# Designed miniproteins, single chains, continued (3): the designs that were tried, part 22

Each design is a single chain, and the fold is of that chain. pLDDT is the mean over its residues in the fold that is shown.

## One batch from the design tools (miniprotein)

Design m8736
Fold by ESMFold2-Fast:
Structure m8736 (fold): chain A 85 residues (1-85)
Amino acid sequence: SMDEVEQLIGDLLVYLEGKIRWGSPEVRRVANRALGYVMEGYRTGDWEGTIERIRELIEENKDDPESKSVLEETLERMERIREAS
């Protein structure tokens, strides 16, 4: 439902904003990029494109376990948003 999608998006934004506020410099950079992709996906409705961009970020950051963990959590939440949409 639309209400469920809005709640899932809100929770993801709070999660990423927390990483931007309290994370290491590397975590803050990837969380800020992921937040931008999520906001663009919300604006356009292109969740498939957003998921693909997050997967590319995971590959780019595979040698940074903390950043990879944040991005993998973002991917799982994005897949849930897509399923609810």
Scores: mean pLDDT 88

Design m8737
Fold by ESMFold2-Fast:
Structure m8737 (fold): chain A 105 residues (1-105)
Amino acid sequence: LTEAQEREIQESLFRMQSSILKNMAKLKNSKHLEEASELVRQAADKIGAGDYKGAAELLKQAAKHAEEAGDKVTSKYLLSQAYRLDGDLEEYEKLLKEARELEKK
């Protein structure tokens, strides 16, 4: 895959993630998940523009809102993706494993 194709795939995946969070927010009547959804949508815009650092910052904010909503799995997942976009692959793998362990409970 080219860098442009990889960017397009990442943008599309985060737009889908934002939509999922928006639907979860509606089902749970959660303002925090609604705020997380909007921040993930903005992160997708940043990825489309090639601003991975800006996307990472927005995903960290979205993770905080997911945590405030009591959704620890989503919070750790979003935080893992933020560190991946920042190039911190060690923290990415750690947080992703923690999210998977919580999901099994």
Scores: mean pLDDT 87

Design m8738
Fold by ESMFold2-Fast:
Structure m8738 (fold): chain A 129 residues (1-129)
Amino acid sequence: DELEKELLEKIRKKLLELVEEIMSLPIAEPLREPVDLAKNPDYLDVVPNPVSLSQIKEKIESGEIKSVEEFARLLGLMFQNALKYNPAGSPIAQQTVELQVIVTKKISELEEWYQKLLEEYKAKLEKLK
């Protein structure tokens, strides 16, 4: 229905705004684009499900990511992949941990925003009954 479509459009827009905000952070540089497999030929042996910020953005734009939960899950997978492949204490691992702290706070704010959006959606549905 029209209200559900409005809800999904608001979610999509918010997820795009947030992923673009994360991508704009200088500390996000190692996670912006897919890992270069020519430079890292063992990458897929260590990381079976690669994902980057640009790929998450593409999935939001294509409609593959429709929820806050799926968005948070893929960001979590991206951090897990980086920390699994890169040695502990490496510059990329340190940047990943620092970005993860920033993103975790942003996800908490996103979840609070989403709960308020759902309350507004439910209130609009009640007016149509």
Scores: mean pLDDT 89

Design m8739
Fold by ESMFold2-Fast:
Structure m8739 (fold): chain A 79 residues (1-79)
Amino acid sequence: MEERAEEVAERVREALLAAGVPEEVAERISKVVREGLLEGKSADEIERAMLATAVAMGMSPEELQALRPALEIVREALE
């Protein structure tokens, strides 16, 4: 489980960086994903936490579109 959570979190981080998300934001979101997976949270709960983290770190609604590939990675990992 820990290895899977770390692997998914790393894929999320890479997808966010590839989409132009700032490194500090990508790191924080990847940590939220890792913690959520380890805690057994649902895809919906993790997705909400990712979006809330991005907004709290200053991303605009337009910039939130950059999270779409990372949200898909989380959904695929849990479904």
Scores: mean pLDDT 82

Design m8740
Fold by ESMFold2-Fast:
Structure m8740 (fold): chain A 77 residues (1-77)
Amino acid sequence: MVEVSEEERERIRERAEEAIRELEEFKKTEEYKKLSKEELRKLAEQLRGQARQLESVGLDDLAERFRELAREVEAEI
């Protein structure tokens, strides 16, 4: 795992939780419903990338949430 301070890990956690909330709100919008299949695939791939980075700093719970969101986005394709 990448070694980070507890303070930095807490900041990463807070940013990740904010990103999850923002994505869940975005998924309720008309804008999200108008995304192309290609845009949805790119979003899912980005979420999986973020999950790998979260896992690398020991935030396994958030990494799993990002993987779940990626699966939900792919289900819309």
Scores: mean pLDDT 82

Design m8741
Fold by ESMFold2-Fast:
Structure m8741 (fold): chain A 77 residues (1-77)
Amino acid sequence: MGRREKLLEAARELQKLVDEMKAKNKPLYEITSEIFKKVKELAKKYGLDLRDLALLATAVLNGMTPEEAVEYALKRR
């Protein structure tokens, strides 16, 4: 699996977590905390750079789709 495909899978996992926490009416600060923990897990799981995953998480938290979040992370090099 290529780097772009790994970023897309990571973005989908982050989006799923955000959606699940929003469905449970969790406040934004709690969502942000859990996303930060998930970013560290995804870095280990996919062998991705924490910087790329932090940009990806920021894009997802700002309401970007997984596909848009990947493009955002790649453009911010």
Scores: mean pLDDT 81

Design m8742
Fold by ESMFold2-Fast:
Structure m8742 (fold): chain A 61 residues (1-61)
Amino acid sequence: MDKETQAADQIGQMVAAGVSDQQLQDFIKQLDQQDKKAAQAAQTALTVIRNGRKHVAEQKA
């Protein structure tokens, strides 16, 4: 599995675990220091998850 897929999966797990937005941003920032492609994949995954969560939240509101 490539580092980009691993980064995206890690973000998904962190969001599911209820990690704060600040901790998610810190993770992406640290990842950007190591691997810019993985950081970009993580950021994209977070955006997709946030868009999906918005739809679910509207149903529960």
Scores: mean pLDDT 73

Design m8743
Fold by ESMFold2-Fast:
Structure m8743 (fold): chain A 61 residues (1-61)
Amino acid sequence: GPASAAEAERAGAAARAAVLAEGGDETQWKQTGDRVREALAAGDERAAMAAYVRGAAESSG
C-alpha cells in the first residue's frame, strides 16, 4: 500500500545516505533518494526497490 509522507521521506533519506556511502556523487544520491521517496509515496514498492538498487549499483561500479 502507499507509504505515509513521513515514511517515504525516511526511506528517501536512507537511500540518499546509502548511495553516498557507496561513493555516489551529489547528483546520484539526490536522484536515488527522490526516486525512492516518489515511488513509495505512490505505493510502488517495486519501483522504489528498483531505484535504490540502480542507484547503489551506479555508485559502487
Scores: mean pLDDT 72

Design m8744
Fold by ESMFold2-Fast:
Structure m8744 (fold): chain A 113 residues (1-113)
Amino acid sequence: DKFSKEYSKEELEALEEGIKEEIETFNKLSEEAQYNLKKTILDVAKEEKLSLEELKKLAYAYLKFMKLFPEFSEDGKITLPEDFKELFKISDEEQKDQKTVIKVLLKALLNSL
């Protein structure tokens, strides 16, 4: 596992559990997109100091968004709708970074709980 050197076993298990809930959506992604999605979620979880449960929920929410809104996703990369950019005050330049997109989804998820 490419991540075992940078992330704990518990973090990797939480990520895998979140992915399993939308495994069909994840499996439709290219191998490169699967790797990039996992890495970006793990990097965001580390930067935002997420719990294991929050990491699992973030992985699920990201995949669920791609499943429900396929028009806003291309091979694991999400482009935020204009209304989301306005709501979260994200610039066009910031949305090119998938970490920014994932952080927006995290804020939306936490505000729904």
Scores: mean pLDDT 77

Design m8745
Fold by ESMFold2-Fast:
Structure m8745 (fold): chain A 81 residues (1-81)
Amino acid sequence: SMQEELRALAVEALERLRAAHPDLPELHWLSVGAAVQEAVDRSRSAEEFLALLEELIAREKDPVLRALLGEFRRLFEELWA
């Protein structure tokens, strides 16, 4: 299903993001993972998922989490294309 495909791509993007930042605190990974999971669960398509991620990035007050979500979005777009 599209939902399963979105989740698989999101997991791959998260793994690549984590590999790029091996020394990042676990709390940041829990926060990014939760935001991504919420966006996947609320999305019916890759386009809707990307739109929700952009909204979450715009609302994020923590500059570190905002940067991580932005990098995640780029990695996801590369995998989806």
Scores: mean pLDDT 85

Design m8746
Fold by ESMFold2-Fast:
Structure m8746 (fold): chain A 85 residues (1-85)
Amino acid sequence: ALEELRQIREELEELLRRAMEMVRRAEDKETMLRYIGLTLRIIGYILDVEDLIRKLERGEISGEEAVEKARKLLEEARRLIEELE
C-alpha cells in the first residue's frame, strides 16, 4: 500500500515533467496558459497523494482506500494530458 502510493506519486511526477515540456513547446500564449493550468492540476494531485501517504502512516485511512483514491488521481492526470496533446 505505502510502496504503491509512492509509485503512483512517481508516475504523477513523470506526468508533471511531460506537462512542463508541453508548456515549453507551446506556440502561443493561450495554449501556454492552458498547459500551465494542467501543470498546476497535476501538482495538486501530487499533494493529494502525499496527504494520503501521511494519513496511511498515521493509520487514519486503510491501504485499500488510499490506493484507490491515488489511482483515480493518476487516471485523471493521464486523461487530462491525453486530451490536451
Scores: mean pLDDT 87

Design m8747
Fold by ESMFold2-Fast:
Structure m8747 (fold): chain A 98 residues (1-98)
Amino acid sequence: MNLSSEELASLSDEEAAEAFAKLSLEDQQALLDVFLEMAKDSDPEAMVASMSRHALRLLVYLYLVLVEGLSKEEARERVISMSEEELRAAAVEALKKA
Protein backbone atom coordinates (compact mmCIF):
# COMPACT_ATOMS: atom_id res chain seq x y z
CA MET A 1 0.00 0.00 0.00
CA ASN A 2 1.35 3.42 -1.02
CA LEU A 3 1.25 6.28 1.44
CA SER A 4 3.06 8.90 -0.65
CA SER A 5 5.47 11.35 1.00
CA GLU A 6 3.27 14.21 -0.31
CA GLU A 7 0.11 12.71 1.28
CA LEU A 8 1.93 12.15 4.59
CA ALA A 9 3.33 15.71 4.56
CA SER A 10 -0.20 17.18 4.16
CA LEU A 11 -1.51 15.41 7.31
CA SER A 12 -1.37 16.73 10.87
CA ASP A 13 0.57 14.65 13.42
CA GLU A 14 -2.72 13.23 14.78
CA GLU A 15 -4.13 12.49 11.29
CA ALA A 16 -0.90 10.71 10.28
CA ALA A 17 -0.98 8.58 13.46
CA GLU A 18 -4.67 7.72 12.83
CA ALA A 19 -3.81 6.70 9.25
CA PHE A 20 -1.03 4.42 10.59
CA ALA A 21 -3.50 2.79 13.03
CA LYS A 22 -5.91 2.06 10.15
CA LEU A 23 -3.27 0.03 8.24
CA SER A 24 -4.05 -3.71 8.08
CA LEU A 25 -1.43 -6.16 9.38
CA GLU A 26 -0.70 -7.09 5.73
CA ASP A 27 -0.23 -3.41 4.74
CA GLN A 28 2.00 -2.83 7.81
CA GLN A 29 4.24 -5.79 6.88
CA ALA A 30 4.42 -4.70 3.21
CA LEU A 31 5.44 -1.14 4.19
CA LEU A 32 8.11 -2.39 6.62
CA ASP A 33 9.46 -4.69 3.88
CA VAL A 34 9.70 -1.67 1.51
CA PHE A 35 11.75 0.29 4.10
CA LEU A 36 14.05 -2.72 4.67
CA GLU A 37 14.57 -3.21 0.90
CA MET A 38 15.43 0.51 0.51
CA ALA A 39 17.96 0.13 3.34
CA LYS A 40 19.78 -2.66 1.42
CA ASP A 41 20.73 -0.14 -1.31
CA SER A 42 21.51 2.71 1.14
CA ASP A 43 23.35 3.34 4.37
CA PRO A 44 20.63 3.36 7.10
CA GLU A 45 21.95 6.63 8.58
CA ALA A 46 21.92 8.34 5.14
CA MET A 47 18.44 6.99 4.35
CA VAL A 48 17.05 8.22 7.69
CA ALA A 49 18.69 11.65 7.19
CA SER A 50 16.67 12.09 3.94
CA MET A 51 13.30 10.99 5.43
CA SER A 52 10.47 13.36 6.42
CA ARG A 53 9.21 13.43 10.03
CA HIS A 54 6.02 11.53 9.06
CA ALA A 55 8.04 8.88 7.18
CA LEU A 56 10.26 8.48 10.28
CA ARG A 57 7.15 8.11 12.47
CA LEU A 58 5.70 5.50 10.09
CA LEU A 59 8.91 3.43 10.11
CA VAL A 60 9.25 3.61 13.93
CA TYR A 61 5.51 2.84 14.36
CA LEU A 62 5.79 -0.24 12.11
CA TYR A 63 8.87 -1.47 14.02
CA LEU A 64 7.22 -0.97 17.44
CA VAL A 65 4.05 -2.84 16.38
CA LEU A 66 5.54 -5.65 14.23
CA VAL A 67 8.94 -6.29 15.88
CA GLU A 68 8.61 -5.03 19.49
CA GLY A 69 4.98 -6.22 19.78
CA LEU A 70 3.53 -2.98 21.17
CA SER A 71 -0.19 -2.20 20.88
CA LYS A 72 -1.28 0.23 18.15
CA GLU A 73 -2.29 2.76 20.83
CA GLU A 74 1.07 2.57 22.68
CA ALA A 75 3.04 2.80 19.41
CA ARG A 76 0.97 5.85 18.30
CA GLU A 77 1.54 7.66 21.62
CA ARG A 78 5.30 6.97 21.46
CA VAL A 79 5.82 8.22 17.88
CA ILE A 80 3.67 11.36 18.47
CA SER A 81 5.65 12.23 21.64
CA MET A 82 9.12 11.65 20.09
CA SER A 83 11.29 14.50 18.84
CA GLU A 84 12.72 14.38 15.30
CA GLU A 85 16.14 13.50 16.79
CA GLU A 86 14.62 10.61 18.80
CA LEU A 87 12.69 9.43 15.69
CA ARG A 88 15.88 9.44 13.57
CA ALA A 89 17.79 7.45 16.20
CA ALA A 90 14.93 4.94 16.58
CA ALA A 91 14.53 4.62 12.77
CA VAL A 92 18.26 3.84 12.32
CA GLU A 93 18.04 1.16 15.04
CA ALA A 94 14.83 -0.25 13.47
CA LEU A 95 16.54 -0.65 10.07
CA LYS A 96 19.58 -2.32 11.69
CA LYS A 97 17.59 -4.71 13.96
CA ALA A 98 14.60 -5.64 11.78
Scores: mean pLDDT 73

Design m8748
Fold by ESMFold2-Fast:
Structure m8748 (fold): chain A 100 residues (1-100)
Amino acid sequence: SKVQELARKLLDTVSEGEKRIKEAEENAKKTDPVKGYEELAKIYQETIDKVRKLTDELVKAAEEEMGPAAAETVRAYGDRIIKDFEKKLKEAKEKAEQLK
């Protein structure tokens, strides 16, 4: 179903984002930490933007295929992921500023 395809894409996007984040965090610790944390912030922002778009698409598909309760559950799930990444984005930005 479209819900299953979009849910898979959302999970894949989160997983790929987390992988890129781990690689950037390791780079920040071992090379130029200011540049590393600035790059980490960019990865968080890109991941947030992708998750937001996929969540909106998944919410619409869930409402059409499964009804409004399923759409609300998907929205809550996506919003939680976004909130967690936004917190980490803020931390990465603050770390970059502290190291300047």
Scores: mean pLDDT 86

Design m8749
Fold by ESMFold2-Fast:
Structure m8749 (fold): chain A 55 residues (1-55)
Amino acid sequence: ALTTDDAKVLVDYIKKKTGLSFDDNDINELLDLLKFLGFDTLEDGKVFLDGLLSL
């Protein structure tokens, strides 16, 4: 299952791609969203986020 450390890696990935800033609340909300959607891997999380960032 995804951990808070996994969510931090995904947030750093977004920051690297977009230059946006994130706080601890954003990290926790991302983790909860990914768990709700059934994502258990960093790879699945990155694919999902790449889809969102294409908007």
Scores: mean pLDDT 74

Design m8750
Fold by ESMFold2-Fast:
Structure m8750 (fold): chain A 82 residues (1-82)
Amino acid sequence: SSRLQKIIDELKKEREKEKDPKTKEAINNVIVSLEDASTVADGDTAIRKALENLEAKIKEEKDPKEKAGLQKALDILKKNAP
């Protein structure tokens, strides 16, 4: 999906700008999860599932730097959601 690829590209760009290693790793984990999901599901299904999983992870995340990375990833996904 061109939409999924756009999301992955925007996430990679945000990861490269990020200086905090925990925030950077949180963004990287979202990228890996989306790339893995794209091998077994269509792009729109992968995006929808990632949105639901990411919102759940943010609610449970106690590390503020990891939470910041997850929130940045969620914002990028929501901007490009179907």
Scores: mean pLDDT 84

Design m8751
Fold by ESMFold2-Fast:
Structure m8751 (fold): chain A 99 residues (1-99)
Amino acid sequence: SRKEELRKRIEELLKEGRVTPEIAEALKHLNDADPDVAQRLIDAIERGMSIEQLRQALGDTAYGLLEQLKRYGGPQELIDKVRKALESLGLSVPKELLK
C-alpha cells in the first residue's frame, strides 16, 4: 500500500542519516494520519531540506493538520496520530487544540 511504501522510504532516510529517529517517528505518525502530507515532507527531504528546516516544517504541518481535523470534525484516531507526531518532536500540543 502507499502507507507501506512511504514507511519504507522513511526507514531508508533514517538509515542514510537524512533524518533523526525523532523525525522518523513523527513522519510515521503523520503517514498513519495523512499519507499525502507525509509524502510531501519526504519529497522535501529528498530535495535537500535540512534537518533544522524539516523539524520546523514537521511541527508547522502537524499543528496545521491538528487544527484542520479539530475544525472539520475529523476522527479522534487521526487527531491522536498527529498528537503523537508532535510529541515525537518534543513539542507540546496547545490546550486550545485539545478541546
Scores: mean pLDDT 81

Design m8752
Fold by ESMFold2-Fast:
Order: C-alpha cells, then sequence, then structure tokens
Structure m8752 (fold): chain A 73 residues (1-73)
C-alpha cells in the first residue's frame, strides 16, 4: 500500500541520516581534539560539555522518531 511504501521510505531516510551522522560525529570529534589542543584546559572542558549536551539531545530525538516508526508497524 502507499502508506507502507511511505513508511519504508521514511525508515530508509532515517537509516541514511544515521550513517551520515556517525561519519559527521567522527569527523567532528577529530576536529574537536585538534581545536582543544589550542585552548586552555578550562575552555576545552566547556566546549566539550556543550558539544556533548548537543549530541545527547539530538540522539534522544532520533531515538524517539525511530520508536514512533517502529510503533507504526
Amino acid sequence: SAAQEALAATKAKLDAYEKVKDEFLERMQKELEEETKKLSPEKAEEVKKLVQDYLDKHEAEIAAKKAELAAAE
């Protein structure tokens, strides 16, 4: 059905996003390590906390969307 095709397409988009997200996160962590070498220990810790808070919030949102899609099956 059209609804099942739309659901499958949405799941495929989320899986594609998750793969791109992992690659992006790996790159960002490498850049963060390089930049934090130039900062004071206090500034480096502050930046790392801000980045971690952002990532935690984003992961929770993605997990919630995946749970909604799983429940729609």
Scores: mean pLDDT 71

Design m8753
Fold by ESMFold2-Fast:
Structure m8753 (fold): chain A 70 residues (1-70)
Amino acid sequence: MSEVQVRVAEHELLELVRQGDLEGLKRAIENMRKQGMSEEQLRRILERALEEAERLGRDEIAAYLRKQLE
């Protein structure tokens, strides 16, 4: 996946975190995998999303993201 596509995907994921849309977040992550995002690229995005989720008190999203990062 290109740098521009990775940045767009990160922005979309952070917006879903801000909205509290856990189901949208799960679908976005699955789509990122299907579009050829590497596990390393995905891990970096998920770590940033977890930081944002914890900052905003999005407890269910934070719990989901911690499980994905195990």
Scores: mean pLDDT 83

Design m8754
Fold by ESMFold2-Fast:
Structure m8754 (fold): chain A 78 residues (1-78)
Amino acid sequence: PKKLSIEEVEEAVLRRQPLTYVSAKDGKKMTILPFAFVETKDGKKYIFARNAETGKPLEVDGKPAMIDLEKNEFYEAS
């Protein structure tokens, strides 16, 4: 599977294309459906996404998870 640049992830959010997400925390792979892109004042880039299997937003402590585009890896969904 092709590893995506930050710009290609931004394009996938715009087109609502599924992505394979690899978490930097645990190396866990998940197919996600991105639905929002956020850039902070400090230039850090994040996405919000749903789990493709359940349709539920990814959450941390009951809040929508901001997925860091520099720390995590993204690939084309197979």
Scores: mean pLDDT 83

Design m8755
Fold by ESMFold2-Fast:
Structure m8755 (fold): chain A 82 residues (1-82)
Amino acid sequence: SEEELREAAERLLTLARELYEKLQKLPKDSELVKRFYAIAQELTEGIEEAHALPEEERNAALLELLRRSLARLEELKEELEK
């Protein structure tokens, strides 16, 4: 649903912002920093791919993409907190 998509997007933006602030304290060549930007690139590419789909399929694809990206950011957060 559009509500699930909105909620997933809000969670992703909140987590991404939190991680971005923490990552600014690390060297730019850090593996965690590189992983963060790789996730951001994959998300951007996935959004572009989803926009090529019919509206019904697009929303489902975007929700799956946001959930995958959230999981990857949560893994990054766990590694950062070690």
Scores: mean pLDDT 84

Design m8756
Fold by ESMFold2-Fast:
Structure m8756 (fold): chain A 75 residues (1-75)
Amino acid sequence: MMTKEQLRDMVYKEVDDLIKKYNLSDKEKKEVYKQADKSIDNAEKSDDPNLMAEMAIGSLRIYISVIKLEREQKK
């Protein structure tokens, strides 16, 4: 059984890697962490927290792709 702390560490590690990869601003970081926290809360309530964590990471990758597209459109 995965603890909330272990789940948080897993999700936050991926978030930190994505923040570094895409050089996100402080405002973009705030939005990504909001989505991460929401995903962690949902995963904690799941019968399979590991599977929910993997799905949450996938969703965060999509979300960061949207941020990247918005950034390019404003140039």
Scores: mean pLDDT 74

Design m8757
Fold by ESMFold2-Fast:
Structure m8757 (fold): chain A 83 residues (1-83)
Amino acid sequence: SVTEAIGRTLRLLGLALEIELDPDNEAAKERLLEEAEELLKEFPDNEKIKAAYEKLKKAIAEGNAELLVEAARELARAYLEAN
């Protein structure tokens, strides 16, 4: 539903904000990765979601909080556009 899509988009944006305010927030990073993996399973052929997920994995591997925030916002946008 539109309500569920909005709720999930706001959750992704909220996690991005938590990481932006506290780049060492490992719980927010873990939750964001879980949400991203769920989205990739639901939209396996969505190129924007795939690109955002790959950027997110790269950011985590490199410890790059700025790239992680960017990836999370791109993921939220891609998900909203997919619904």
Scores: mean pLDDT 86

Design m8758
Fold by ESMFold2-Fast:
Structure m8758 (fold): chain A 102 residues (1-102)
Amino acid sequence: SEEKKKIEEIIKALREAVDEVTKVLDPGFAARIRALVDKYEKEAKEQVEKGDYEKALETIRKMVADLWILVLYYSYLTGDETPVKAFDEAVEKLLKKLKEIL
């Protein structure tokens, strides 16, 4: 369906944004973020396969929120704002891609 294709394109755009953010993180924190993304991506894809598009979008929303909290927490613990800036840049790129998908 068209809804399935759009959600899959959103997941792809989110993965690309995550890859940009993880480039400026330490390896341990990057691994933690990748594990979170892998978990939510798997859940969202399973919901898409079942035709539960609303659940898939909710899973994507939770993933973005949890990623933001982790990036803020990292900056709080380390005093390093580089990951927050990388996340903001990745979100701006994601929003431009979402405008093309939607």
Scores: mean pLDDT 81

Design m8759
Fold by ESMFold2-Fast:
Structure m8759 (fold): chain A 98 residues (1-98)
Amino acid sequence: SERRREAEEVGKRLAELARDTLEKDPSVSQELRDSLAETVGTLAEYARRLGLSIEPLEKAARLPAPEMSRELRRLSTELGEREEARGVPLLSAEEARR
């Protein structure tokens, strides 16, 4: 669908933005750079699919690695709460245990 393609393109764009930011710090490992950039892209695509603003993720993509990591953790929690509020609750680890 058009919305899915737009979300995927936004995710890719923000992942590239995060990678560009992280490449400026040689103390950040390649593994951490790849992980953070992928997380930014995934959360941005998710936010767009939920019809939410990507602006917080675009701001996070321009932060230094420690601050980006903290902000992505906060945004991940917020996006999960927004999805639950839409009546599509994610199964928690506790609910997945029968």
Scores: mean pLDDT 77

Design m8760
Fold by ESMFold2-Fast:
Structure m8760 (fold): chain A 83 residues (1-83)
Amino acid sequence: MSLEEAVEIARKAIDEVAKILEKHGYDAEKFRNAVLNTLDEMIKRGGTVEDIVTLLNLLARYFRDQGLEEAAEIFEKAAKEIK
């Protein structure tokens, strides 16, 4: 898989989770901007496909720990697609 394809999968997962957060009354825009800025900085610093998978797994664990299982599952699925 190319880095460009991995970034696109990650961005789609971030957008989907932002919609879930908005439905639950969280600041979805703040979340979306923070995570997209993290992804952009990773790529700018020479980040790899493996780094993107690591970020997605970290986000999945975070949301699972917060009890947001649906959000965690979206990031876990995205990480598996990139593999």
Scores: mean pLDDT 86

Design m8761
Fold by ESMFold2-Fast:
Structure m8761 (fold): chain A 100 residues (1-100)
Amino acid sequence: SKEEVEKALKEAKEALKKLDEIVEKNLDKLTNEQKLEIKEIRLKFLQELADLEKEGKLTKEKVYGLTVEMLEKIAEILSKSDEEAAKEVEELAKEVEKKK
């Protein structure tokens, strides 16, 4: 339903804000390459949500699925230099997945 999609988008936005806070706090531990990859993954996630919304194809399952996928990809990048930050993002992904 539209209400379920709106709730999922709110949860995705809250998760994205928490992700941005984790990344910002650990920015000095990241290489320039990792920073670029994280920005590209984040932008692709936002573009995919916008495209699905425009096409009327956005569902609760797609919002949560894309959010979890984005968080897991960023956690993998973070794990190469900052295991604690990676773990925080992985826990964030688990919390989003429980809401499916």
Scores: mean pLDDT 88

Design m8762
Fold by ESMFold2-Fast:
Structure m8762 (fold): chain A 62 residues (1-62)
Amino acid sequence: MTGVEAVLELNKLVQEGKFEEALKLLEKEKDKIGEFLSESTGVSKEEAIKAAKERIEEAKKE
């Protein structure tokens, strides 16, 4: 799975309300997702992954 494919799958899982599966995918593909998001947003890989986790956790609470 490429970084872009992993990010697209992550977004799909979040949209479908599959937050636990989204968090598992983020952990499994963290290097590829972090690399793609870092390149897209200009933040570090660590910051990109942290922001993604926080967003999913907040969505899960709703």
Scores: mean pLDDT 80

Design m8763
Fold by ESMFold2-Fast:
Structure m8763 (fold): chain A 83 residues (1-83)
Amino acid sequence: MEEELRKKAEEYEEKSKEAREQGDFETAMLYEGIAKGYRAESEGRYEEAAQYFEAAARIAESLGDKELAEEFRERAKRAEEKA
């Protein structure tokens, strides 16, 4: 379980780097937030994970990705329940 969360953090860290290289700074911030959320969750820092996932959800919503925004709001809520 923790190994899967770390792998997700690494995947989104890489996506964030790629977005920055393409000049898509808003998408880079979205992926960075998701990566930090997964990394915090893998380390048991559930309150911080919830904050990162909520921030990522707001960026996703502003970019028009309602499904991704809802996914990470739900993930933030689950992290808060574990804190």
Scores: mean pLDDT 85

Design m8764
Fold by ESMFold2-Fast:
Structure m8764 (fold): chain A 70 residues (1-70)
Amino acid sequence: ASTALQHLYVRGKLNAEQVESLKPFDQQLEALSPDQLQQLADELDNIIEEHPEEWQQLAVKRIQQAIQAS
């Protein structure tokens, strides 16, 4: 099943190395509720808008934080 985060892997500005670094978390991301995944996607959109030059680094940290909180 496609998630909002998987759409970001395809259409987002994450590079191949950053996508590869997040593959180990794929099983943990499946444990997140649809509401948690949507919230994470919305937060990543805000990061892109507010911090366009540093959004990639901030996005990776935010994804890891969301997984750890679950």
Scores: mean pLDDT 64

Design m8765
Fold by ESMFold2-Fast:
Structure m8765 (fold): chain A 56 residues (1-56)
Amino acid sequence: MKDTAVTAERIYDVTYPVSPIKSARGSLNMAENAGDKETAEKFQKRLEEEEQKRLS
């Protein structure tokens, strides 16, 4: 599982040139679809940070 998590984190770490929030959301959705809840939680935290920046 941990070996798979390293690979999953790499492939789920997608970036969009125009939207860091969209990038984090896309990565989160990919991790959730793969059933990797640990990686999904990491991306959820990132998404919350980006949303908080938007509110500030």
Scores: mean pLDDT 65

Design m8766
Fold by ESMFold2-Fast:
Structure m8766 (fold): chain A 97 residues (1-97)
Amino acid sequence: SERERAREILERLYNGEEISAEELKLMARVMRETAQNPEVKELLDLIIKGDVEGLKKLAEEILKRAEELNPGTPEDQAALEKQKAIFEKIIEALEKG
């Protein structure tokens, strides 16, 4: 049932709800077990460790690359803004914990 709890936390995060550092780390641990993408694994490991500085640096690299690859459609801009908001919520939760 940790998988169900992690899914609920992820849904709340995506809806812009307030998430605690403990909830975020639980979600990251569960997601890490099935993650295949090396960059996603690194992101989750930083969350698990509570490495705010490492997470900020990786988030900046991901967002910069996404902006450079943005074809300029309103949908891609909306997706980028949502990704920024998610990273901001993750960082905020870890800084408060």
Scores: mean pLDDT 83

Design m8767
Fold by ESMFold2-Fast:
Structure m8767 (fold): chain A 80 residues (1-80)
Amino acid sequence: MSENGKRLLYLLEQEIKEEVVSREKLVEILSELFNISKEEVEKILDEAFEELGLDKEELKREQLPEFADKVAELLYKKYG
């Protein structure tokens, strides 16, 4: 896992306490954390979920590490 992925995982674990988190909640958390539009977050989530083969409507807590690493990669590629 990248350093950016580890940092994002830590931030997501502070906000997400449930075993399954909805797409809507992920959009809200990421939009606020990175100060980007919900529309841009939706695009990043769609790409991350597709590349990881995950359910696009929800994320299980056990999937947070792989999700955080992929989202951090995509955000860094676009904005870093």
Scores: mean pLDDT 82

Design m8768
Fold by ESMFold2-Fast:
Formats: sequence, C-alpha cells, structure tokens
Structure m8768 (fold): chain A 74 residues (1-74)
Amino acid sequence: MSLEEVTEEVIERLKEIAADPNFQLSDLTEAIELLLSMPEEDKEEALKRLEELTKTDPSLRAPATLLINLVTSA
C-alpha cells in the first residue's frame, strides 16, 4: 500500500468517525494500525497531511488530532 493509498484510507476512516457524534478511541484502532505499518518517512508525510486537515476541516479536527497524538507518542 502506497503513502497516498494509506493516507486516503485514514482520511476516509476519519470522515466516518467524524460523522458519529459518539466516536470512541476504539474507532481509531484501524487508522492507528495503518499509520504504524508505514515506513517512518511515509508516516511523517501522512501525519503532516492530517495536521493540514485539522486546520482546513473543523469536523475532522478532534479525531485527526487524537490520531496524530496517539501515533506520534508511540
């Protein structure tokens, strides 16, 4: 799976999570696993794209920020 494919998959999952007002940490598990399966360089680029999404789409800010924090603290 390429950097673009993984990033798009993560974004789609974040959109699904953002549509649920009661989203939970467990909903992020698959997105976390996808990001952690990437090479470090590709993971850094994907995280930068997610940070940009938190600024451009307020509906994604909460789940994307939580995901970034979980992945970067690992």
Scores: mean pLDDT 76

Design m8769
Fold by ESMFold2-Fast:
Structure m8769 (fold): chain A 74 residues (1-74)
Amino acid sequence: SREEIDALMEEAIALLEPLYPELAAEMRAGLPKMSPEQVITALETLVSLLARSDPELAARLRELLARVKEIVAA
């Protein structure tokens, strides 16, 4: 459901906020306008960007991404 996707994105945003507060604010503002496919693309992009600098954060975002993909595929 959309509510489940939004909850997972809010969890991702909360994980980003301590390190990247401006990015977190931009993502929160953009979330209501994003399709499920755009949410997947945004999370994939973040995982790729953070994989080298913040591998533990990237791994957490990858788990959330997998859950979003499962919801969208259903």
Scores: mean pLDDT 84

